# Designed miniproteins, single chains: the designs that were tried, part 48

Each design is a single chain, and the fold is of that chain. pLDDT is the mean over its residues in the fold that is shown.

## One batch from the design tools (miniprotein)

Design m1756
Fold by ESMFold2-Fast:
Structure m1756 (fold): chain A 90 residues (1-90)
Amino acid sequence: KLKEEALKVIDELIEIASKFDSPVVQSVRSLLEGIKRSIEETDDEAIHKQNLQYAIAAGKVLLFELENEDESLRKKVKENIEKLEKLLKE
């Protein structure tokens, strides 16, 4: 359940990042794609939690880069970060 929910949220962050041609946003997208692969390749919960922390950090960078962009997209990024933080506490 944790793995499936985490992958869904990370996919949503990747989709948002894919809409922008900013070099920093594309770097965040590449990092999130790497995090996604790491989670998919193992059932180790410790590795999942470590990757969730990396995904949260990447999401926060994305949120900062979208500071002057559409408010609905920033809200979606923030909601997805909050979902990852809740998964990390479980």
Scores: mean pLDDT 84

Design m1757
Fold by ESMFold2-Fast:
Structure m1757 (fold): chain A 60 residues (1-60)
Amino acid sequence: AAAAPAAPSIGRFYGAEEVPLSADQEAEVNRRLAERIRREGLTDSAEVRALLDELLAEAA
């Protein structure tokens, strides 16, 4: 299958122009994000994105 997204994707580092995060830091951010989503039952893109931004700032 071929997926060709034509729009700018929401990346892990939205708003982060150059953050030299290690694989460990990325994994930790992802784990915290998943935990928070599960705990709160978050399904809203805006809420998830805001949380991701906070976690990325904490990890950097």
Scores: mean pLDDT 64

Design m1758
Fold by ESMFold2-Fast:
Structure m1758 (fold): chain A 63 residues (1-63)
Amino acid sequence: SAARRAALQERYRKRLETLDKSIEIVKKQIEEAKANGDEQRVKFLENYLKTIEELKKKLEELA
């Protein structure tokens, strides 16, 4: 139904907003890890960032 599609689009939009905030937080954590010289944490966070950016792209296709 049209109402169900509208509700799903609103849900995806809110998820995209949440993912954008998460991406910003992870980018700050990467900068912090780099400042601390924690290369293992940087690699982990960069891989995690790539995963959430891929999820964002998929959700953008659905919204």
Scores: mean pLDDT 83

Design m1759
Fold by ESMFold2-Fast:
Structure m1759 (fold): chain A 58 residues (1-58)
Amino acid sequence: SSSEGLRKGIETGERLGKEGDLEGAAAVLGSALREAQKVGDTESAERARELLEKYGLG
């Protein structure tokens, strides 16, 4: 999982959350969080967690 892939995943999850697709946002942001943790991308992991909390999914 590239840094670019993680960024796009997080952007997609944020967009889904803004659109009210909380199930889609949870799936995409949860996937991005797991990948970020696996590769040690602390910044992406923190952003994914922040968005999950913002939408009441974390």
Scores: mean pLDDT 83

Design m1760
Fold by ESMFold2-Fast:
Structure m1760 (fold): chain A 61 residues (1-61)
Amino acid sequence: MEKAREIARKTAEENYGKLSEESIEMQAMIDVVNALGTKVTAKELESAREVARETYRELKE
């Protein structure tokens, strides 16, 4: 779980200003799947999406 959240934060930070909020959410889930592979859970993907969304909104402020 923690690794998925760290990946999601990094994805949002790296893509802020390049992608929309929705695209960053999707990219964070892709990055988590690429990093965790067969071990990724639905809860980790949902957590990654939420963290990416929250990080994007924090950066926008």
Scores: mean pLDDT 80

Design m1761
Fold by ESMFold2-Fast:
Structure m1761 (fold): chain A 62 residues (1-62)
Amino acid sequence: SEKAKEYFDKGRELLRQGKVEEAIEYFKKALEIDPNFEEAKRMLADVLLALGRDEEAERVRA
């Protein structure tokens, strides 16, 4: 959906700014609107893995 895409784009912008926790929240917002948004799932999982949050990353990909 358009709104999910907007949240995803905002998350990516925050990630570029080094605002990692804010980026995670926006990726989660995108997935709340569109649970099958594969690009957002992959991005969120990759960020969580980079932070050592492996169990949370696996939960996102399920």
Scores: mean pLDDT 86

Design m1762
Fold by ESMFold2-Fast:
Structure m1762 (fold): chain A 85 residues (1-85)
Amino acid sequence: SLKEIIENIIKTLNEAIKLIKEGKVEEAIELLKIVKDAIKKLPIPEETKNEILSLLDKAIEALKKGDLEAAIENINKAIEILKKI
């Protein structure tokens, strides 16, 4: 079901946050890329999809710059949007 797919995406995003907190930045970036591919395939409105993808792109760029706090903030914003679906 769509709900189960979204719950799995949220679980993966929380795992990415855990990896960031453990300093495993490259592994976190790979999980965020997997989540982006999953979001692109969701049967949800294009505007909602684009908003989530934008937040995940901001998180990846923050991680590349070493801004772990900004990365976690953007991931949490994506999770809050996903919870409202």
Scores: mean pLDDT 92

Design m1763
Fold by ESMFold2-Fast:
Structure m1763 (fold): chain A 62 residues (1-62)
Amino acid sequence: SAEAARKAEEELIERVRKDPNMSDEEIQKLAEELARKYGLSPTEARFVLASALQVKMQLLNE
């Protein structure tokens, strides 16, 4: 659901903000765990991962 995807996105982004040195592979694995936890579709899971990677990129440029 959209609400589940939003919660997963917020949780993953919070984790990235707390540890911006997390590798892309670590973020991907965490996104997969959250997709299972929240019952996300493949499309929702891809969106959540993409959002987290974008946040990491922004933090690395600051």
Scores: mean pLDDT 83

Design m1764
Fold by ESMFold2-Fast:
Structure m1764 (fold): chain A 66 residues (1-66)
Amino acid sequence: MQFLVSTSLSPEKQIALTLTLMGLPGVTVTRVSESQFLVTTSLSDAQAQALKNWLESLPGVTVTEV
């Protein structure tokens, strides 16, 4: 499953979020722009949905399924 993540976070918070995601097993993060990154996951559908829900719960974060 793939998600395009758009953020209005500070650069420091964007780095922290990216590092957190890269630390998760089965998750790959690719930077698309200064405020957007692509999350690719080999997780189960339920785990991928839980990850998406968590990302959407963060202030200043918008998630779009690709």
Scores: mean pLDDT 81

Design m1765
Fold by ESMFold2-Fast:
Structure m1765 (fold): chain A 69 residues (1-69)
Amino acid sequence: DELLEELRKRLEEDPENATDWAALAQIYRAQGKEEEAREYLRKAYEIDPTGHKGYTEAMLAAQKALREA
């Protein structure tokens, strides 16, 4: 909770920090909150499209699995 709150405060001060958006996505993904994780990962990718390809592929795979359920 405190880590998430701190990350949100940092993103409010610097919303173009792709690393912090990716960190939020990873935490939400670990908690099973795939929708929130995907949205935060998308923001990180929009800021820095040359990184996070591993995350993007993993999230696309999760999205496909959800469509098949």
Scores: mean pLDDT 67

Design m1766
Fold by ESMFold2-Fast:
Structure m1766 (fold): chain A 65 residues (1-65)
Amino acid sequence: MKEFIIETKNGKYKVIIEREEGKPLRGSDINAVIKKLKELESRPDGLPDKIEIETDGGKAIVEKL
């Protein structure tokens, strides 16, 4: 598990990445979350308060701060 904050033009988000046991956090996991977050922010209905995003080796939970 790794927790971090992402700041975008629409605000700050808390991100928790949970990966399979024994797998190190990779830059590709972080990049996938950032790309998906930007995609969701571009939608006309906007971002919900909490989102679950799947990554190559696990899951990410994103919450708006």
Scores: mean pLDDT 71

Design m1767
Fold by ESMFold2-Fast:
Structure m1767 (fold): chain A 113 residues (1-113)
Amino acid sequence: GEEAAKEAREGGYLAGKAGGEEGGKSAELSGYSGGHGAENGAKTNPGSGAAAGGISGIGGGVGAMISGGGEEGLKGGRLLADGTVRAGESGSEEAGYEAGKAGEEGGRKAAEE
């Protein structure tokens, strides 16, 4: 629920900020994919959303790291992954969407700096 959304949002922002434009895009895609997975999983099968969120969140973290974010990008991605997994577990579509928005925002702010 709310805690998952806050964690996902913080993770997305950190991954985007650390990874720059490419890290931000990776976090954004990860957040939106995780959010969709959490939403669809909650509607169809218990736990499937958590799995989709976790896989997408991990991808975002790796992307941020590879994009030059290094350890900070990876840490952001881990928070994003944890938030999206918890969103899937709780069945919270909102947490996944917040993760996506935060990743996009983090990437934009990194590009502006």
Scores: mean pLDDT 58

Design m1768
Fold by ESMFold2-Fast:
Structure m1768 (fold): chain A 75 residues (1-75)
Amino acid sequence: EAEELVRKAEEALREGNLEEAIRLAEEAAKLLDDPQLIAGVKLVRDLYEKGVADESIARLLREVIAAIRRRIEEL
């Protein structure tokens, strides 16, 4: 479920697998059906595809993953 997807996204991010981390975060946001979180992950993917530096993508992705985790805790 969303918690497991977030955990896997955090692990992928820690290992430097940005594509996998983004994919898992997208799945988690969709499961929560939160338009703001879905938009946040989409923005990170768009920046990643535009070639923004991996370090910047990792920071933004950590923030989005943290927001997804907070949303799960609020449910």
Scores: mean pLDDT 84

Design m1770
Fold by ESMFold2-Fast:
Structure m1770 (fold): chain A 64 residues (1-64)
Amino acid sequence: MAAVATRILSLLLENPGAEFSAAELAERLGVSPSTVSAALRRLEAAGLVERDEETGRYRLGALV
């Protein structure tokens, strides 16, 4: 289960300043949207990613 979260973080780190929906991440990673949503919720709870409230897209969390 941790593998999907790691892949999401790697993708965001490789694309600094970019934001992705759960559906876009699911497509890029070749996993189901439900799997991505579960991983994103975990990463958001840890402060590693942030969801834009207006668009629903995810980006890297504030590091500082």
Scores: mean pLDDT 76

Design m1771
Fold by ESMFold2-Fast:
Structure m1771 (fold): chain A 93 residues (1-93)
Amino acid sequence: IDYLVSLNTAEAYYRVGLYYLSKKDYEKAVEYYEKAIELDPENALAHLNLGKAYFELGDYEKAVEHFEKAIELGEGKVKEEAEKLLEEAKKKL
């Protein structure tokens, strides 16, 4: 698989993760976001939404890790949302 095919597959996994997140199936959302990040590790939105899924599962340490990564990689609204959610996750620790 070439680089472009891998990125298209990462986007597909990310969208499946969004579907499961919308259905509140947080364990499957984590699985598919992890697959997306394996192929595209710099996807700030995937890290943001993986952090959200971990937060809903009560894994606040992993939520913090992925929100910090979303802040590092993200810009604008993604970074702003990740910073807000990072503060919320830290309050749960």
Scores: mean pLDDT 85

Design m1772
Fold by ESMFold2-Fast:
Structure m1772 (fold): chain A 55 residues (1-55)
Amino acid sequence: TRDRILAAARELFRERGYEATTLREIAEAAGVSVGTVRRHFPSKDALFAALVREA
């Protein structure tokens, strides 16, 4: 689940940019609820930080 969220976020940030991408869109792309995204990453900033850390 966490890896699916990270993969979806990486793709959406690449396609649309950071500002244009929402947690809702990331959740939809990952096939999970927004609540599930928030359990792993409490904010879009936390999610972006995780992507940078795993680069």
Scores: mean pLDDT 79

Design m1773
Fold by ESMFold2-Fast:
Structure m1773 (fold): chain A 73 residues (1-73)
Amino acid sequence: SVLEEEFKKFDKDGDGTLDAAELKEFLRSLGRNPTDAEVAAIIARFDADGDGTLDFAEFKALLSQRADGSTPL
């Protein structure tokens, strides 16, 4: 799927997660320019483990919730 291909493209270390820097670059590729604080808030919202990274399931949840416009970017 396109979503899985995008996730893999930004998962530069290949461990199946996106860190704050990789998530920031992904959002920038969508025409957003979030601050580090905004990226940290997004990760904190979806990161159930508190490790500061998003796995593919959490990434899918982020994209579904982001469509409602309740996250200011």
Scores: mean pLDDT 71

Design m1774
Fold by ESMFold2-Fast:
Structure m1774 (fold): chain A 65 residues (1-65)
Amino acid sequence: MKPLSEEEGKKILEKIEKAIEEHKDNRVVLLNAKKELEQLLEMVKDHPELVKRAEELLKRVEELL
């Protein structure tokens, strides 16, 4: 996978975070968010702040599942 820019990574994280908050009772949305966060971690490994944020959101999704 090609690394994302810091700005693109932030936009994707914001979108995923909103989906989790709005659809925390929707298992399909949460499973998709988890998959997207796992893929995002590979693409933002050069941006440690984004890695930390994505890991935090993964933990929240796992707590909701």
Scores: mean pLDDT 79

Design m1775
Fold by ESMFold2-Fast:
Structure m1775 (fold): chain A 71 residues (1-71)
Amino acid sequence: GREEALRLLEEALRLSTDPEVRRILEGAIAALKAGDVAAALKGVEDAIRLSTGEVRRLAEEARRLLETEKA
């Protein structure tokens, strides 16, 4: 659920070294903490497009959990 998605996004932020990806992940985390799942999903999609490797994988897992939460 939301708590698991938040944990995955925080882990992705911890592992990310790209300043643009970090900023996007910080925005997605803030949106999710505010309860704005739609804004969080948009940020996660942007992070997936701009990241690679483990950061992208964690963001993709978070997206799947958030899509289930929104549905």
Scores: mean pLDDT 84

Design m1777
Fold by ESMFold2-Fast:
Structure m1777 (fold): chain A 82 residues (1-82)
Amino acid sequence: SVEEALAELRARSNPVMQKIIDEVAERLRKSEELREKMEAFLQEIADEPAGRQTARLLQWINREYLLSKSDAEMQKLLEKVG
């Protein structure tokens, strides 16, 4: 489920990423459209290896966070990991 995928990703993330995941999770609770978009994305990546699924989900979460905010700290974080 969406909740299980987010909880698992959060458990493997540093405190900065946990905050980002929490904010995206809050938006998912309030937006049926965003939830459906995430469900469709999870189905799209379902046949990929677990490591690639995790990497793609992390990118999706980061992209949705950036689209909701103009956050300079998030830009710096993305440059450090990519």
Scores: mean pLDDT 77

Design m1778
Fold by ESMFold2-Fast:
Structure m1778 (fold): chain A 108 residues (1-108)
Amino acid sequence: SVEEELRELRELLKEIRELLEEGRIQEALDKMEELVERLAGLVERLAPLLSPEELAELRRKLEEIARLVQEAREALEAGDEEKAKELLRRALELAEEVLRRLEEVYRR
């Protein structure tokens, strides 16, 4: 269900934040990639409930999140854990905005 997916995504977001604080950057990256895929799927499922403007904004944010996650992966592969951590923190902030908006739309 959408409600169950929203709850699980909120829990996943909290887990990613905790992994980043613990310096477990590879695990945070892997979980962040899962979060992005699941958020994208949820945006598609809720698309009929969104205005064209809301849908365009959410898709733009998801594209930015995916870009930051890809840059974080590249930074980790280059051995730059601090850069990867900063990129993942930025991606997580945008993901939280997307999730909050989807929660608001579902509760309308």
Scores: mean pLDDT 90

Design m1779
Fold by ESMFold2-Fast:
Structure m1779 (fold): chain A 96 residues (1-96)
Amino acid sequence: MVERIADEIVAELEKMREEGVPRDERQRWLLRRVAELALSMSKEEVLELLELLAERLRESDPEIAELARQQAAFVRASEEEEVKERARRILRALAL
């Protein structure tokens, strides 16, 4: 399941990059998407997702890959409830 979600996110980010979507918009999209998923996933699943994203985007989108690595480091250092509370805060900050 996590590998399929990672593949779908990578495909969307690559499509956005090819269509000329600015990096900051792609970063905001990724943060929102991962935050939405983090509310329904375990800490271990969120960590696996972020590590897969960092590895798969390393060559094609290194700035987004670095963002994924930074988020993975936070998740690894945090308790599960802290991960979920941060996800809720991100979603509130990015609300339309």
Scores: mean pLDDT 85

Design m1780
Fold by ESMFold2-Fast:
Structure m1780 (fold): chain A 71 residues (1-71)
Amino acid sequence: SPLELLDRAGAALAIEDPSNQEALDTIRKAIEALKNGDKETAISYLEKAIELSKDNPRAVELLKQALEELK
């Protein structure tokens, strides 16, 4: 599920780069948007989180999987 993938992506990013607070915050916003049923806002935050996490391969992989499930 996209929510499980986003949760795993946030956990992976917190391990890989705990200083990347902007990406972590953006993942949390994507999760909140999905929980509120706002798919379009969630996709927008997901795309931003992927860009912000480009140097974090595990997080990027999980974020891209979540994005594909939402499309």
Scores: mean pLDDT 85

Design m1781
Fold by ESMFold2-Fast:
Structure m1781 (fold): chain A 68 residues (1-68)
Amino acid sequence: GEKHNKIGKEYLSKGNYEKAIEYYEEALKENPDDAQSWRNLGMAYSALGNHKTAFEYLKKALELEEKK
């Protein structure tokens, strides 16, 4: 998960949102409770104009952060 999360962040910072999504989805397959990966996945979808999907993923991140 950590390696995929790191690569996803690099693509997100470069504006390559499609590649960022690919790597964050792989990170979440390894650790589905990683709130940061859900949040970054939501940000990537928002940047692509998919605001409805972005909202769902950001909500998932918030729910995971509130369970602690």
Scores: mean pLDDT 82

Design m1783
Fold by ESMFold2-Fast:
Structure m1783 (fold): chain A 89 residues (1-89)
Amino acid sequence: VKELLEKAGELVAQAADAAKDENSRIAATMALIGVAIALHLPGDPKEAAEFVLKQLQRALDAAVNSGDTEAARLLQQAIELAKEAIEKA
């Protein structure tokens, strides 16, 4: 679970760097902060992974709405890793 969320964080960081739209970049950066918080939260790994998934979905919506296709692609890959983390938790 932790390894999957760390990998998702790497993809989110790449999405923030690739983002051409400011709103898309801000949303991806907020999602990256969310991943960092989840990795340091004590308690249920499933709740941590579900929290990350929610933040990633918000960031993806921002990227899609801004037409930021590369950021959206990377965020979609991070979402798949977060879903796998939920299933394995």
Scores: mean pLDDT 81

Design m1784
Fold by ESMFold2-Fast:
Structure m1784 (fold): chain A 78 residues (1-78)
Amino acid sequence: GHMEEALRHFRKAIELARKAIELADTDPEKARQLLDEAVRHLAEARRLLTPETEPEFLRAVKAIGDAQHALDEAEAKR
């Protein structure tokens, strides 16, 4: 249902953001693509946000923020 769809998108965003962090130093182009995909999943599921799904939404926001920071740091070292 509505909640299950939102949770799938938030969990996918978290998974993609974590992969982006892992690749930030070795493959920054792929890491940026994964981060962009994570942001799209977050945006799609935001319209489905309920109090029950808010904890996973906040986890996804944090994971994306951590991935953005990792990519910014990797770029600064070049």
Scores: mean pLDDT 85

Design m1785
Fold by ESMFold2-Fast:
Structure m1785 (fold): chain A 67 residues (1-67)
Amino acid sequence: EADKKVEELAQRAIDLSRAGVPASKEEAQALIGLGARYAREHYDLDPATRELVDRAIASLEELRKKL
């Protein structure tokens, strides 16, 4: 069901969360852009998948704000 883009975003968000911070603010911004683009293109996501994408984006935005 989930697009490979969601899988990539989720895995990167988890990896960054475990590392504590992204390698750079630019990397976080790129991942936020990827997630936002995916959400805009896929309006018919099930609630769980949509929540996963939203949470990943929010976490990355918080990390970007710290940098």
Scores: mean pLDDT 61

Design m1786
Fold by ESMFold2-Fast:
Structure m1786 (fold): chain A 80 residues (1-80)
Amino acid sequence: SLSIYLLIALSFLPILLVALTFFLRRAPLSTKVTIGVSALLFMVLLVLAFHKVLSPEMITFLATNLLLSVLLFVISLLLY
């Protein structure tokens, strides 16, 4: 289904947004936190919205991307 491929593509958006915080070195901490929290909330909502149509393997893939996004966000804050 096209919706599944779109969902996989969208699962990379939170990782990209969190990665963007590493390049916003001149931005205030509040901006980095807002971007990071928004990206993580988007990923959680995405997993919850589509949990009924996803295979266990796909759910594991999305959960791994969420964990990676959280890890990158924490590292971004520690490097600030």
Scores: mean pLDDT 69

Design m1787
Fold by ESMFold2-Fast:
Structure m1787 (fold): chain A 64 residues (1-64)
Amino acid sequence: SGLEKKVEELIKELEEKYGEKAKTVIESMYEQALSLKDPKEREKALKQVIEIAEILKKLLERRE
């Protein structure tokens, strides 16, 4: 799905820029979302993973 592709792209970007720890946090949430049996709950969880990944990216990009 388009949501899964977006999460996978964000995981790759986080790993390339910030390393394995940033990847692992989002990957764990992604795996939990994919374990949901209800398609509607899974879609909602995938959207939440995307939102959290974007927030993490912004936090890691912040300058002091």
Scores: mean pLDDT 82

Design m1788
Fold by ESMFold2-Fast:
Structure m1788 (fold): chain A 69 residues (1-69)
Amino acid sequence: MSKEELEKEVTEAMLRMQLAIAKLLASQGKLEEAVETLEEALERAKKEKASKELIEEIEKALKEVKEKL
């Protein structure tokens, strides 16, 4: 694995962790905190060119949480 590939995998793992945390916050009724976490994750995912599938999952979760606000 190259350093570049490793950094990308670490970034995607961190983004997936942020997505999981945001979903947990939403399940606890902390919708505003969930939105903030998802917006930060989405900005980072787009900036660092994360996988299309992960970006779509974050966008979907953000939309679902915003609909509950």
Scores: mean pLDDT 82

Design m1789
Fold by ESMFold2-Fast:
Structure m1789 (fold): chain A 84 residues (1-84)
Amino acid sequence: STAELIEAALRELEERQNLTDSQRAVAEAILQTAALKVLAGASEEDTLAEVRRLIEKHRSLLTDEQQEALLAAAEALVRALHAA
C-alpha cells in the first residue's frame, strides 16, 4: 500500500507538471523519504520539514511551480499514510 501511495502521488504530480527524468528522480526520492519518515513514526510536522529541506537542496533543478506542486504532493501523501 505504501509503494502504491507513492506511485499515485508521483503520477498525479507528473500529470500536472512536465518533469524531466532528473526532476522525476528527485521528486520520487523526496516522496520516498517522506513515506519512510512516516513509517518510522515521525510526525507530519517533522516529515514536511524534511521535505521542505530536500526541495530547497534541489531548488536549482526544480522550477518554483514544481517545488510548490511537489510539496503539495508530499503533504497529500503524508496525510494518506496517517489515515491508513
Scores: mean pLDDT 86

Design m1790
Fold by ESMFold2-Fast:
Structure m1790 (fold): chain A 57 residues (1-57)
Amino acid sequence: SMEMIKFGQELRKLKEELLSQGVPEEEANKILEKLIKEKFGFESLEEFERAGVASLL
């Protein structure tokens, strides 16, 4: 869906910002995983990425 695609783009942007601020990738991925679970009920970043929305791993 367009909403899920847009959310995936925002998450990718957030990850890039977190990494640029010195947040470890593992910690950034945990933050993204929490947001994905809260919005769409996905269990992991891998599951969300497999849905074809955004490359977050």
Scores: mean pLDDT 75

Design m1791
Fold by ESMFold2-Fast:
Structure m1791 (fold): chain A 81 residues (1-81)
Amino acid sequence: MEELRKALRELNASPGDVEALRRFAKAIAEVEDPWEALAGYIALAVHLATLSPEQRAAVLADPEYQKAVEKANEAFRRLDA
């Protein structure tokens, strides 16, 4: 999806930008392909590891991040079936 690729490019250009991470998480939540959703979530998790503890806590509390996690869990269940 173009939105997911655009959000990933923006995130890679600004590592540690919480708003770029939020936009990327939102793009993951809109993905229909389970492999793209899982790959997006892995990339999101890698970027989360580069954040400060305060920034990471803020992202983890974000509803858009929670939607991305739910989409990744759904994708994993569909691929694991």
Scores: mean pLDDT 76

Design m1792
Fold by ESMFold2-Fast:
Structure m1792 (fold): chain A 108 residues (1-108)
Amino acid sequence: AEEEALRLLAEALGVDPSLLRELAENEVPLSELPEEVRESITFLLAALAYYQAKKLGNLELLEEAAKKIEEETGIPVTKEEMEEAYNSPKGQEAIKKVREAYAVARAG
């Protein structure tokens, strides 16, 4: 169950599952990751933040989410970029994979 959840999350980020396992085990700060990986994580977090804000009916949450994403990844993101990420085919597929990972983790 955990290995399957990790695989789905890795697919959502576009990275190898072994990289996610190594990062979790070594508690590496997101800001210390290679730029390509940080950009992939920022994109995923942006899409998820918009998904959550829209689901809750409160887009004002996006301003706080943008600040937190910048603090964690070192990459600034705007409300407009979060909306674009969420509405993109890549963002929708990434959200689907994360939701599948969450469902698998919850089941076992």
Scores: mean pLDDT 76

